# Designed miniproteins, single chains, continued (2), part 111

Each design is a single chain, and the fold is of that chain. pLDDT is the mean over its residues in the fold that is shown.

## One batch from the design tools (miniprotein)

Design m7856
Fold by ESMFold2-Fast:
Structure m7856 (fold): chain A 80 residues (1-80)
Amino acid sequence: SDAAIEAAIAQLDDVLAAAKPLLPEEVYKELEELVEKFKEALRNRDFKAAEEYAKKIEELLKKNGITYDDLAAQLAKLRA
């Protein structure tokens, strides 16, 4: 549904906000570009492209030593 796509896009914005202080500026820019492509794929309902961009985002975060727990902890700080 459109509501589910909008919710997914909002979660991606939260991931970007959480990742920003955890990454070098150049790596954050790469993440931001991948997230924008992922959002575009979701809006176009290109779920195959969305899956591929999601994998690239996960690989970029893993390569830079960022775990889900790191993102969750940073989100908690931003919402405090």
Scores: mean pLDDT 81

Design m7857
Fold by ESMFold2-Fast:
Structure m7857 (fold): chain A 86 residues (1-86)
Amino acid sequence: SKIDELMRKLQEIAREVFELAREALQNPEKLKEYIDKMNELVEEARRIVEELEKMGAPDDLLRIARNMLRAMETLVENLKKKYEEL
């Protein structure tokens, strides 16, 4: 279904964000570039969550989707704060 496709896409984006965060920690000199890429992915994830909400996705799936988005947002915010402290 379209909902299943959107959930798979969201999971793929989450995986990419976590992989980029790991790479950012290993390459602190490029931290800003990784944060910028992660912000683009988080914005894409937000659009997917909004589409799932608009489609009336089941509450359990929406909870999972929102939790994934929040985890990505929190990760990026923590890295951004680390960058600002440099």
Scores: mean pLDDT 87

Design m7858
Fold by ESMFold2-Fast:
Structure m7858 (fold): chain A 114 residues (1-114)
Amino acid sequence: ELREAVERVIARLPAGLRELIERFGLSPAVQAELRAEVEQLKEDLRELVRELEELLETSDEEVKKKVEEIREWTTRALRLADGELAGVALVVALTRTELRRLLKKKEEEEKKKK
């Protein structure tokens, strides 16, 4: 699931978004959100590994094999100091920043129309 989400995001990055990443990636606001997203993603992956280890203790034999495969994948993801995880976190941070700007514009327009 996580790997599929990462692959979908990367595959859908248009050339214009890469230019925005290069430009806005230097912004302190985007950097702060990026650090928070990377930290949260690492915590989520660590928690997932713990949950998978618990499932290995209580799962049926058929389920156990699938859980072991997912555990290996999430353990490898935790070892990835790759630009792929940073890229996904950056896109999420940029998307949140743009959505917050759009929401602020709508709130300001509603307050000014009253």
Scores: mean pLDDT 56

Design m7859
Fold by ESMFold2-Fast:
Structure m7859 (fold): chain A 64 residues (1-64)
Amino acid sequence: MSEVEKLAIEATSYFILSVAYDFEGKKDESKKYKIEALEKYREMSLLEGDYKKAEEYQKKLEEL
């Protein structure tokens, strides 16, 4: 439970960083943090046994 919560917070933080770097025109850093966020959300879903959500996040990673 605490690990899932921690991963969710980390993923959200990486999304915020991705948006901030996008504003600065640092597209490579923005993409890197977006990937990190999606990987954390995927790990969270796997820990919860929510394979449907894990597949959704994997699909988003493939769209990058």
Scores: mean pLDDT 82

Design m7860
Fold by ESMFold2-Fast:
Structure m7860 (fold): chain A 83 residues (1-83)
Amino acid sequence: MTAQQYILKSISYEFAGLAYEVEGDRDKAIQKYEEASKYAELSAQLSGDPSPAIAALRRLARQYEKNGDLDKAAEYLAKADAL
């Protein structure tokens, strides 16, 4: 699988996360954003460009913050900043 294929998977999961946010299902939205960040990290690893992974991890952190999970939000922000 190529870096480009991984970024497309990341985008697909991001849209699924957004759909669950519209439904008000924060837990399912977070699960989809977790998958999106995973594929963005795989894309970054293959391409050498951390930018997609940083963006996806920051999006995931924001979702945890909205869910009231400030500890997980801080964890994912720290992970993004380490890239």
Scores: mean pLDDT 83

Design m7861
Fold by ESMFold2-Fast:
Structure m7861 (fold): chain A 61 residues (1-61)
Amino acid sequence: MDELIEKLKSPDPEERQAAVDEIIANRDKLTDEQIKKLEELSKSPDPEVQLAADTAVAAAR
């Protein structure tokens, strides 16, 4: 899971999308600390990283 969260920072849009999909598929395994990491990424100045993290956080809620 932590490795998937790290992939959300990837400059490769295909790698980022794959990471989002895997996080959503495994949302029930997310810890509170991992959700917090996703929420921090949703505040990223990079709009693509922000969108990917926001999508993952929305699925975890």
Scores: mean pLDDT 78

Design m7862
Fold by ESMFold2-Fast:
Structure m7862 (fold): chain A 72 residues (1-72)
Amino acid sequence: QPRQLSPVEQALLEYAEKNPGKRITKEELRQFLKEKFPELSDEEIDAIINALDPDGDGTITPEELKRWLFGE
């Protein structure tokens, strides 16, 4: 991989790998991040979610998530 993943980025990669072919909603990711990282504020989680879906279509595919993680 082109860079070391943070714990949050690694958790997102694992989530994508466990849900191949699924359209992941922003709300599902928000709930996942709150569950795995309860120390993160709502603002921090929203910033991550917004960065993952710049097109604003409201859903993220595992492929889009991996592209974000690896800079594609």
Scores: mean pLDDT 74

Design m7863
Fold by ESMFold2-Fast:
Structure m7863 (fold): chain A 86 residues (1-86)
Amino acid sequence: MKEKEEKLKEIIEKTKKDFEGFLKYVEELKKQGKIEEAKELIERVKPVLEGNLDKAIEHFGELGEPLKKLKEELLEKLEEKLESLE
């Protein structure tokens, strides 16, 4: 059980860090006037992120509650960023 909890924490932290880097990259594209490229990138990444988190939630089962919350938080942030590009 401890090993699964450690792996879950690692996945959550890595996912948050990777996502934060992604949002910064989108913001840089926005600053460069590459609005269409930024939108397309978000729309392409959204289903991949959702699918990867869904698979992780299934893998961890009852331990997957933090991943469900993370999924909701990250998808909400993606939607807000996409709306900010309009």
Scores: mean pLDDT 81

Design m7864
Fold by ESMFold2-Fast:
Structure m7864 (fold): chain A 57 residues (1-57)
Amino acid sequence: MDDEQFLADSQALVDALNTIGQTKGTKARNELVAEAGRRLADGESVGDVAAWLKEKA
């Protein structure tokens, strides 16, 4: 398991969600958390989901 890469990608995901919360509000952030969870369940990487979230900010 590549724990170092996973931690870096997880931090990027958290940073993107924090930006969304600041720019679009908590409700928008929570909706995008639900979609991020679905994307992860569909087999997308944490890094890819973080990049997608940055486009939504």
Scores: mean pLDDT 78

Design m7865
Fold by ESMFold2-Fast:
Structure m7865 (fold): chain A 85 residues (1-85)
Amino acid sequence: MLAQVVVLGLTREQAEELARFARELGATSIEIRPNGTLLVSGDLSLEQAEELARRARELGGRALVTVGNTLIEARPGEEIERHEL
């Protein structure tokens, strides 16, 4: 399924680590902005996209993920929220 992920609040080093993990999962497009914002897209499963969001949250980042008809929000210190689009 086509997944799109935006991660905020990471250092550049943390964003690079997470980008490497995203490539291992099969992400085809990855952009790291100078402020540490990470943009990822690719044919990821719901489980793979959620794992990426969970890892972002563990690093202290905030993740917004869309995969298929599902929106996933991950924020530091909070449970992961899932919404059906």
Scores: mean pLDDT 81

Design m7866
Fold by ESMFold2-Fast:
Structure m7866 (fold): chain A 72 residues (1-72)
Amino acid sequence: GSAQQKALKLIGETLTLIGEQFELEMELEELRSSNDLSNPDIQKKIKELEEKIVELEERQKELLEELRSLPL
């Protein structure tokens, strides 16, 4: 496709990932605010959410770098 078509696709994918990250960040905030943070089971769930957020952030950065490389 043209550079413009690629840009629109990357923007759409990035917006989807931003939405997913926002949802996970809200879950993380609720988990931290409603639970005993010294509980190992809660700590494990927090760690899993944090790892998922990092994965989404890395994917967003890759898409944004590709978008920046396009001759727009």
Scores: mean pLDDT 83

Design m7867
Fold by ESMFold2-Fast:
Structure m7867 (fold): chain A 66 residues (1-66)
Amino acid sequence: GAAARYGTLGARAADTGEAAGAAAGSSLNFQKGDFESAARDGRRGAEASTSPEAARYARLSAQAAE
């Protein structure tokens, strides 16, 4: 689904290990069927990153996980 795609894009766009790890965690939790945790990890990735682009993808991932 869209949530997994945006999570993967967020991980690729992340320039810091913390943001990349959070985005990867979002994708992993989505694959496990934990949509709530996937959305939370996406938001944490946005918060941990100072990159506006990474933050935008994380928000899109969270919205798509609804």
Scores: mean pLDDT 66

Design m7868
Fold by ESMFold2-Fast:
Structure m7868 (fold): chain A 60 residues (1-60)
Amino acid sequence: MVRFPAVDISKLTPEQRDELIDAEAEAVARMILALFSGNQEEMDRIEEELVRRVEEILAK
């Protein structure tokens, strides 16, 4: 299960929301490919990268 930081979308700028959506879409696409290859380590890495990316977007 993917764990996200608590995010109040109503407090985000339009630019932050667009970046968040793009980051989530990229992570989901990569996770689907890793799932089909049975690569659990890759899935875990994608999850960690997504969490870090969300934190970076929220820091703006």
Scores: mean pLDDT 74

Design m7869
Fold by ESMFold2-Fast:
Structure m7869 (fold): chain A 60 residues (1-60)
Amino acid sequence: SSVFRQLVAAEVEIAGKLVDIHDELRASHDFETVGRALAEIQPKVTEERKERVAEIQAQA
């Protein structure tokens, strides 16, 4: 149960970061910059999620 709550909290934090990134990209009118940023974000989000899951499980 504790691990589950920590995983949910980690997903909420990741979602918050994605909202911030979306606001930054929305301010940009350069479609090339937006496309490049989205391509870079995808693997970083996946990696951060894996790191957070491993960290929470290691501390459980």
Scores: mean pLDDT 69

Design m7870
Fold by ESMFold2-Fast:
Structure m7870 (fold): chain A 66 residues (1-66)
Amino acid sequence: MEKRQQALVDFAIASLKAGNIDLGLEYLKEARELGYEPTPEQLKEMSRIAEKKGDLDLAAEFLAKA
């Protein structure tokens, strides 16, 4: 079960890097529903990706949680 939770965050990061922000957010939501929270380093990486894609509000949200 723990490996699935970690994989969901990895899939979220990969989706964000690919420009599929909506899909990335869905994977993060699924991880949270399973009780898994991204690490501060994962949140910082997701913030950088969101900023690069032009979603400054999402980038700020991820940084606030890191």
Scores: mean pLDDT 76

Design m7871
Fold by ESMFold2-Fast:
Structure m7871 (fold): chain A 52 residues (1-52)
Amino acid sequence: DRERRIQELREEVVRLQRELQALIDGGASLEEVTKKSEELGKVVRELRRLEE
């Protein structure tokens, strides 16, 4: 079901956004922040593709 997959991806986006914010707030390295941001970007693109 597309709707279920969209929900799963939305939950993943929220999780990754929270993790990214925690890295920034915690003073993580630029490399760690960049990697997490790239992971978030991939999930957002997949979600956009499914939403048309």
Scores: mean pLDDT 82

Design m7872
Fold by ESMFold2-Fast:
Structure m7872 (fold): chain A 76 residues (1-76)
Amino acid sequence: MEELEKQVEELEKIVKEAEKNKETEKARDWLENAARGAYLIAGQAKGDPSAKEVAEKAEKVAKRAEEEAKRSKELL
């Protein structure tokens, strides 16, 4: 559980840094990868009732990364 929470925090940092440079192809790739990673964590956490908060946080990070990746594509 704590390991998944730490992974979500690292993905959130990646999303925030990529958002600053979302006009670049590299930032878009990072956002797409972060979204996939966050969805995988959310899926794993949903199997454990004690990890509900981690699952919800991972889903929020995944949605944010997806939205920013789509915005990045609109800028290119």
Scores: mean pLDDT 76

Design m7873
Fold by ESMFold2-Fast:
Structure m7873 (fold): chain A 73 residues (1-73)
Amino acid sequence: MEKKEEEELKEKVKKLMAKSLGLPLDISEEELKEKMYKLLKETAGEMDEKEFEEEFENIIKLTEEQILELLKE
């Protein structure tokens, strides 16, 4: 896949995630990740910080991969 197409897909993924969370579509990547972190932290409860960070990164990665596969089709 060309870099330009991958960047466009990443932008679409970001907008879809923001929309699903009821956030502005022009939200920054950092702000979006912070909002997702807080939402996931609420479901994890009093989990160890390192364990939560690893779980958070895995969820973000899997979500991006899943959306990319859906956009491919």
Scores: mean pLDDT 70

Design m7874
Fold by ESMFold2-Fast:
Parts: sequence; C-alpha cells; structure tokens
Structure m7874 (fold): chain A 97 residues (1-97)
Amino acid sequence: MSLEEIKEEFKEKAKKLAEEAIEKGKGKSDEEKRKIILEMAREMGKLLAEAVKKLREEGYSEEEIKKFEEEAAEYIVKLVREVAEKLGIEPPPIEPP
C-alpha cells in the first residue's frame, strides 16, 4: 500500500469519526459534547498510530513518517474545531497524538 493510499484511508476514517461525533453530540449538554469530542480525538489518535505502523511495515523512512504524522495531527485539530463549531461549543484543549 502506498503512503498516499494510507493517508487517504486515515483521512476517510477520521472524517467518518467526526460525522459520528456530530450526530452523537446533538441534543447533549456542553459537558457531554466536550467528552464526545475528546473521545473522537482519542480514536483518531489510534487511527494515526495504525497508519504509522503500516508505513513502517511498508518500509517508508522516518522522515516521511514524521511528515505524515505532522499533517495527520493538523487534520485531527481541524476536525476537532469543525465538530465543536457544528455542536455550538468552544473546542476542548487537545494534545497532538
């Protein structure tokens, strides 16, 4: 599997998690919405770890893996902000995975 295919698979799965979080958060309290977003970010971190493992197994360099991790972390932050905006809350503080 190519780096580009692994990256696209990661983004597709992360976007699906964001869509699920939006649906789960509808009609919930702000506290429950924040918990849903944090759990979403945690699951996205697991997807990132799985993608990194695949890249290592395919023989990609540590430099290429690091660049992917940085781009994927930025994408997670973007999705967290988008979900928070759609749920009408301030985004919770998250650490990059």
Scores: mean pLDDT 83

Design m7875
Fold by ESMFold2-Fast:
Structure m7875 (fold): chain A 73 residues (1-73)
Amino acid sequence: SAAAELLREAARLAAAGASAEEVEDMIKRAYLATKDEALRAQLAPLMREATLAAHAGDGERAAELLRKAAEVA
């Protein structure tokens, strides 16, 4: 899915040390690409934790959470 591809890209960026803002932008794009409400609700906590990890400077943790989100999407 488009959402899964965007989440995998976000994970790669986070692991590579990209800015929190760039990672968050990809997460927002993945959220908007998710059309199913139930799936969106399932992804939201993983996306939220990944965003917080990215802003805390923990790119490794953000990447882990985003890879898990991509598997669900």
Scores: mean pLDDT 86

Design m7876
Fold by ESMFold2-Fast:
Structure m7876 (fold): chain A 81 residues (1-81)
Amino acid sequence: SLRSEIERLIDEVARQVGKRLGWDEDGVQAEREALLRLVDELLSAGAVTEQQVRDWLRRWAEDPDLELELPERYVERRLAE
């Protein structure tokens, strides 16, 4: 389902960021939970559609140059584009 794909992409993004920043498994899990919560809040507010979130997360996961810590403000900014 689209929801399962979004959750998988969130896991992939969190894992890739954690690998680049040297986070342990707990750090990756915390980022995954933060991203999932933020996505759920944006979807509940009607700010984005599930398809827009999936397409955006796919682009983020495929960005080979993304080496930044991902605070909530960056996710909000990218999802609002």
Scores: mean pLDDT 70

Design m7877
Fold by ESMFold2-Fast:
Structure m7877 (fold): chain A 69 residues (1-69)
Amino acid sequence: MKLSEEQQEEIARKMAEELLPNGSETTRLAAIKDLKEALAKINEEGLEAIKDQLSERVLELLEKELKKL
């Protein structure tokens, strides 16, 4: 799967908003960073390589956003 850096950032931001709607800016930035790292790994190694490292909720949101591409 070929995700651009812009697509990775957009997906990370959308997921962080759904996971942390009332989070502080600092908390959201940390979540975006972690999600971007996960998306970079998915882009290189595929989703199956990191499935076991993700929570069920994060995996659901990630699959939903990836299907929109």
Scores: mean pLDDT 77

Design m7878
Fold by ESMFold2-Fast:
Structure m7878 (fold): chain A 74 residues (1-74)
Amino acid sequence: APISEAELLEAMVLISFGVTAATLPEAREEALELARLVAAGDYEGALELARRLAARGALPETTVRNLERLRELA
C-alpha cells in the first residue's frame, strides 16, 4: 500500500521525538507532548514547542523543518 509524503514525514518526526525522550530525560515530557500535538493535528502548537526544544539542543533542526513541511501538507 502506498504511503503519502505526509505519512512519511509524520513517522520521521515521531521517531525524532522518541529519540529525544529516550536520550534526554529532562525533555521526555515535552517530547511526549509533541507526539500528542502531532497526533491531534495541532501543528502550530507542535512547531512552537519544537522550536523551543531545538533552540536548547534537545531536538534536531531537521525535525523542525519536517514539522513545517507537515503543516504545509495539512
Scores: mean pLDDT 85

Design m7879
Fold by ESMFold2-Fast:
Structure m7879 (fold): chain A 75 residues (1-75)
Amino acid sequence: AAPAEAVPSAVVVRYEKTADGTVSISVRNTENGAVATGTATADGTRSASGEPGTDPAWAEALAEAAAAEVERDAA
C-alpha cells in the first residue's frame, strides 16, 4: 500500500486540481509555519519545493501524491 500516513506536525493547507489536469498539494509545518508543496502536471512534469523548516521528504512525498492523482484521473 502507498504510505499515506499523516506527517507529524504538518497539516494539508491546499489541495488543488486545475482543468488542465495539474494537481498541487501543500502542507504547513504547524511548529514554524513553513510550507512544502508538491505539484504534478498531466504532461508528466513534477516539482517539489520546501521552505527551510520542512522535511525535504515532505515535498517529494507531495509531488508523488500529486502524480498519483494525475495518473488516477488519466485512467
Scores: mean pLDDT 73

Design m7880
Fold by ESMFold2-Fast:
Structure m7880 (fold): chain A 69 residues (1-69)
Amino acid sequence: DQALLDEAERLLGQKVSSLEEALELLEKRIAEIEKAIEDNKDNPVAVAFGKKELEKLKRLLERIKEALK
């Protein structure tokens, strides 16, 4: 589904060639953002931005998992 690939490219800021690649990259990005939230736990603005980004990434991840089923 091109729409899922386009959304993944938009959120990841890079080209993706397949839904399987998008899934792998989204899982890596989620781990990176979770680490960034932990590293910046004393900064409520950074934590808030990270949490909003995680919600978007996790929602797309679930949609891609469903599409690959």
Scores: mean pLDDT 83

Design m7881
Fold by ESMFold2-Fast:
Structure m7881 (fold): chain A 60 residues (1-60)
Amino acid sequence: SPKDEALSIVLESIDFAKSRGITLSDEQVRQLVTDLSTRYGVTPEEREEILKEALEYVRK
């Protein structure tokens, strides 16, 4: 689904940043989620779910 595709790329982008020693800020994660959700046509409600998962994942 568009949501699953957007989420997958968001998490992959966070992992890539971590592999280079970079911890993305909450603001950077929000921007990444917004850009990918727009690109994949994700609904506003699904965007909030992706953001929640991404923020939890980056803090891990």
Scores: mean pLDDT 84

Design m7882
Fold by ESMFold2-Fast:
Structure m7882 (fold): chain A 73 residues (1-73)
Amino acid sequence: MVEELIARVRERYAALAAEAADNPELQARIEALRDLAIRTLEVLGKAKDFKGKAEQFERALEEQLRALEAAFA
């Protein structure tokens, strides 16, 4: 379900934002990326071909989150 994916995105980005609590600039960027990801999932959830596009989006999101985590290391 789209709501499950959105909840997962919120959790992962919230954890990253919490780790960046002492850096407001970084925290703001993480929040902007989170909002964009959630809005994208909401739009995809309305599409008839959501199933196929959701898998591609999930993979791209995981790669993006991994790159973001590496940048904070």
Scores: mean pLDDT 72

Design m7883
Fold by ESMFold2-Fast:
Structure m7883 (fold): chain A 87 residues (1-87)
Amino acid sequence: STLPMTREVLRRLWEHEAPRIEALLAEYRARFPDNAALAAAIDRVEAAMGRLEALLADPSATTEELQAALEELGRLVREVRRIAAEL
């Protein structure tokens, strides 16, 4: 069962998390500018952020699609952190 309230909660969560993710990616780019694997991982996070924004702007997108997009974004952010931790 998908509640309209869940979509709004996901939007507000995204509004809080997006600046934090952007700040993290900017910090890693500044600290490790020459690491190709990290740059590629950051590009994947930015692409996933764009997909989530597009889904949030689409009134026909389901809560399931939004949750899947957020889960994928979380996976990609963890990958960026894992790569950065090895540098």
Scores: mean pLDDT 85

Design m7884
Fold by ESMFold2-Fast:
Structure m7884 (fold): chain A 68 residues (1-68)
Amino acid sequence: MLSEAERQAWLDMVVELARSTPAVRPGDVFRRRVEVRDENGNVRTYLVEVRILSPTEAELTETPLPLP
């Protein structure tokens, strides 16, 4: 699971991209795989999707992916 700070950083990044890039429109989705190391040293992969709702607002969803 992404930390609150990581989630906020992703939202801030996408909102800034929406403000600076006129081609980014409401409904656009940014997808990225994020690897997070847990306390046991295992690497867990999450699919992070950020959906643009408006030029100043975005929605983030994180989905745990199965190990490769």
Scores: mean pLDDT 66

Design m7885
Fold by ESMFold2-Fast:
Parts: C-alpha cells; sequence; structure tokens
Structure m7885 (fold): chain A 87 residues (1-87)
C-alpha cells in the first residue's frame, strides 16, 4: 500500500531498517532475511547503528493491518525524534 511504501521510505531515509510482512509466514521469512543481511554487513566490516521496525499482522493477538501500520509509524516517529535529538 502507499502508506506502507511511505513508512519504508521514511525509515530508510533515517537509516532505520524497515521490515514488512503482511502474514505470519512472511514475518518469519522477513526476520530470517533481516538476520542474514545484518550478518553480511558485519562480515563486510560495515557498521549497522540504526534500529529496526517490523510491520506485520499477528493472528495470535488479533493485530490488524491498520494496527500494524500504526505501530510501525509510531516506532519510526520515535526513532526519527531520537536521531534528531542526538544531531
Amino acid sequence: SARLEELRARAEAAGIRFVEAPSAEEQGAAGTRLVAEVAELEARGERWTGRYVFAGVDEATGITEEEALARARESIDELEAERRAEA
């Protein structure tokens, strides 16, 4: 969705890794890929100082797509504010 694309762009611009997963299966796969990407960066001598935002639905807690996007947005807003305060 356009909202999800906006949040991803904002996170990436702020140096925050954005992980999206619309289903529980994709959440597991996205988490595995994120761990592998961080390991590759570290192996290349790159430093990852950003934080991570995970946007996904959780069937066990009944979290909706709207709630997942709202939580991701709040997390990005908080991380952007922290980064601005340190600048």
Scores: mean pLDDT 60

Design m7886
Fold by ESMFold2-Fast:
Structure m7886 (fold): chain A 100 residues (1-100)
Amino acid sequence: SLIEELAKEAVEKILSLNLSPEERERLLEIIDEVLNSKGDPLLELEILLGIEKIRVALGLGSERLVKALDVVLEGARKVKEAGLDVREFLKTLKKLLEEQ
């Protein structure tokens, strides 16, 4: 499916960032937070990305994690523009990240 192709593309881009285990765990936590939200998943993802950018400015976050979240957001936007379910994209992305 197109969702699977976009999720695989996002995984390849994220893996190229060479995240630490801690950064990878935080990425998965953020994806879970978006999936558990009752609102617009794109808006929630943008808010959580903004929080991570603030964390980076405070010396508590990771620039690589910000880049990973930008990749997730780009993929989610492509899914929405294609008229597809952003939550299904995030579920597929999470599964692929956990299995790789």
Scores: mean pLDDT 88

Design m7887
Fold by ESMFold2-Fast:
Structure m7887 (fold): chain A 70 residues (1-70)
Amino acid sequence: RIEGEIEGALILIEIAVAKLAYRNDPSEEVKKEAIEWLERARQRALESGLSPDEKAAVLKAIDEAIEEIK
């Protein structure tokens, strides 16, 4: 369904934006905000209508982004 495809794409964009924000300003404040934003993206992914495989891929991308920022 197109809504699921768009939702997955939006979550991936959010991951990219969080990583870019931290790369541009690696302050403790931006790090905290980026991680909080990625945690909100994780919650949306879990609540989404994405397939189990798509959810697993998105959740893995979020976890990798959080680890990269830490």
Scores: mean pLDDT 78

Design m7888
Fold by ESMFold2-Fast:
Structure m7888 (fold): chain A 75 residues (1-75)
Amino acid sequence: TFQFSEELKKELQKIFDELEKELAEAVRNNASEEEIKEIVIRGLERLIELLEKYAPDVPEAQAAAEQLRKEKEEL
C-alpha cells in the first residue's frame, strides 16, 4: 500500500500549502506565465528533495520522487 508516514504527509502538505499561497499571490499580482511556471518548478524541486530524503526507508517515496522528476522535465 502506498501510505506515507504521518510526518512525511505533514511536510508534503506544508509544501503544497506554501505553493498554493505563492500561486494565489502571483495571480493576484498579475504574474506572467513564466513566473508561475518558475514557482511550480521550485515547488516540485522541494517535493522531490523531501521524498528523496525519505526514500532509503520508504520505497514508495523513491517511486514518487521519480514520478515528480519526470513531471518536472515535461514542464
Scores: mean pLDDT 79

Design m7889
Fold by ESMFold2-Fast:
Structure m7889 (fold): chain A 68 residues (1-68)
Amino acid sequence: SQAEEDELLKKIAMEVARLAEDLYHDKGLTKEEIRKKVEEFIEKNKDKLSPEQYERLKAFAEQVVEAL
């Protein structure tokens, strides 16, 4: 179901945002270090996503990191 796939994407996106915020605020990492950690997390979940969802998630992650 597309709705189930969209809910999974939303869940992973929320985990990405939380990871970036935690690394920035609690661990004091640089945006470059956070980008690397976020990219590693996305790659570990790549098999759970369609190519379109993967591209959307990467774009979202970049916006999250830039907004820190």
Scores: mean pLDDT 81

Design m7890
Fold by ESMFold2-Fast:
Order: sequence, then C-alpha cells, then structure tokens
Structure m7890 (fold): chain A 80 residues (1-80)
Amino acid sequence: MLKVGESLEATVRLVHGDILVLDVGASEGLKVGQRVELTVNGKSAVGVVSAVDAEADLTAVRVDPTGFKAGDKVKVTLLE
C-alpha cells in the first residue's frame, strides 16, 4: 500500500476535462480526498483524488491536465 511520500508508476487511461483516470486505486490504498503529485516528462502537477473504483482498480484525479495524455506513464507520489 502506498504511504505518504512514496511513489509508484501508473498509466493514464483517460483524460476528460480536469480529470485524469489512472490504472491504480484501492489496491495501493488510494482514497477520495487525498492529494497526489503527478510527474511526467519533467512536468509535475498536484491533484486531488475525486473517485476510486475498487473493482476496476482505477482512480480519478482532479488536476490541471496540461501536458498529460492517455497512454502516459506517470509517477504518482502520495502527499497526504
């Protein structure tokens, strides 16, 4: 399970408005309301977990989607 200050790699499955869907979720201990830093290609953005689908193991993160696209491998760091 992901702890505060720890990081893992996830794939962006979908970009829809200000929402990124990542292929990581409840199995890693992500919960609605947590803050995460997403890093790809030297760019970082801080987002908030808005939804977790435990059955599909997907997480929706509300973030500025600038610089992210479906298929990207992003580093996810749990901030709290």
Scores: mean pLDDT 80

Design m7891
Fold by ESMFold2-Fast:
Structure m7891 (fold): chain A 65 residues (1-65)
Amino acid sequence: SELEEVSKAFAALAYAVEAGAETVSIEGNSVTVRIDAPEEEARRIAARLREEMARLGLEVRTELK
């Protein structure tokens, strides 16, 4: 259901923030996340976020620090 998809997206965002995402912004259908983590960890965080956000029709853009 849409509510379950939204819940999973929020869980993915919360996890990303706890794991090293410093900034999250939403503009239209795009979500931008800045991740301050080692490259391999940042890639894993970004992959999960993209997967969950895509289910809501959102495009994820990531910046590595």
Scores: mean pLDDT 71

Design m7892
Fold by ESMFold2-Fast:
Structure m7892 (fold): chain A 99 residues (1-99)
Amino acid sequence: SMEEEIEKLKKELMELLGVSKEEVDLFLEAMRSGEVTPEQEEALKKIEKLIEEIKDPAKRMHVLGLIHELGLLLGRELATSREDIPAAVEKNLAQWKAL
């Protein structure tokens, strides 16, 4: 069920921003790990710019809500897999919330 919820939220984010699944996955990984590859940094900058360019406050808030929920779900899924990433997830969420 969690995997299905993650896929649904990713699809909504792709449709709202007009980005590929690969770009969404790179963006979420950049937000999660705190250590970013050049590809992850490029995806992060692209999506941040797209969010800033959303003039409708309701749409912008909805997009930010989807990103927040995805960050939490991915953090919980990985924690369930016995990866200690809660601190990294919280740190990365704090950074992107400052956008």
Scores: mean pLDDT 73

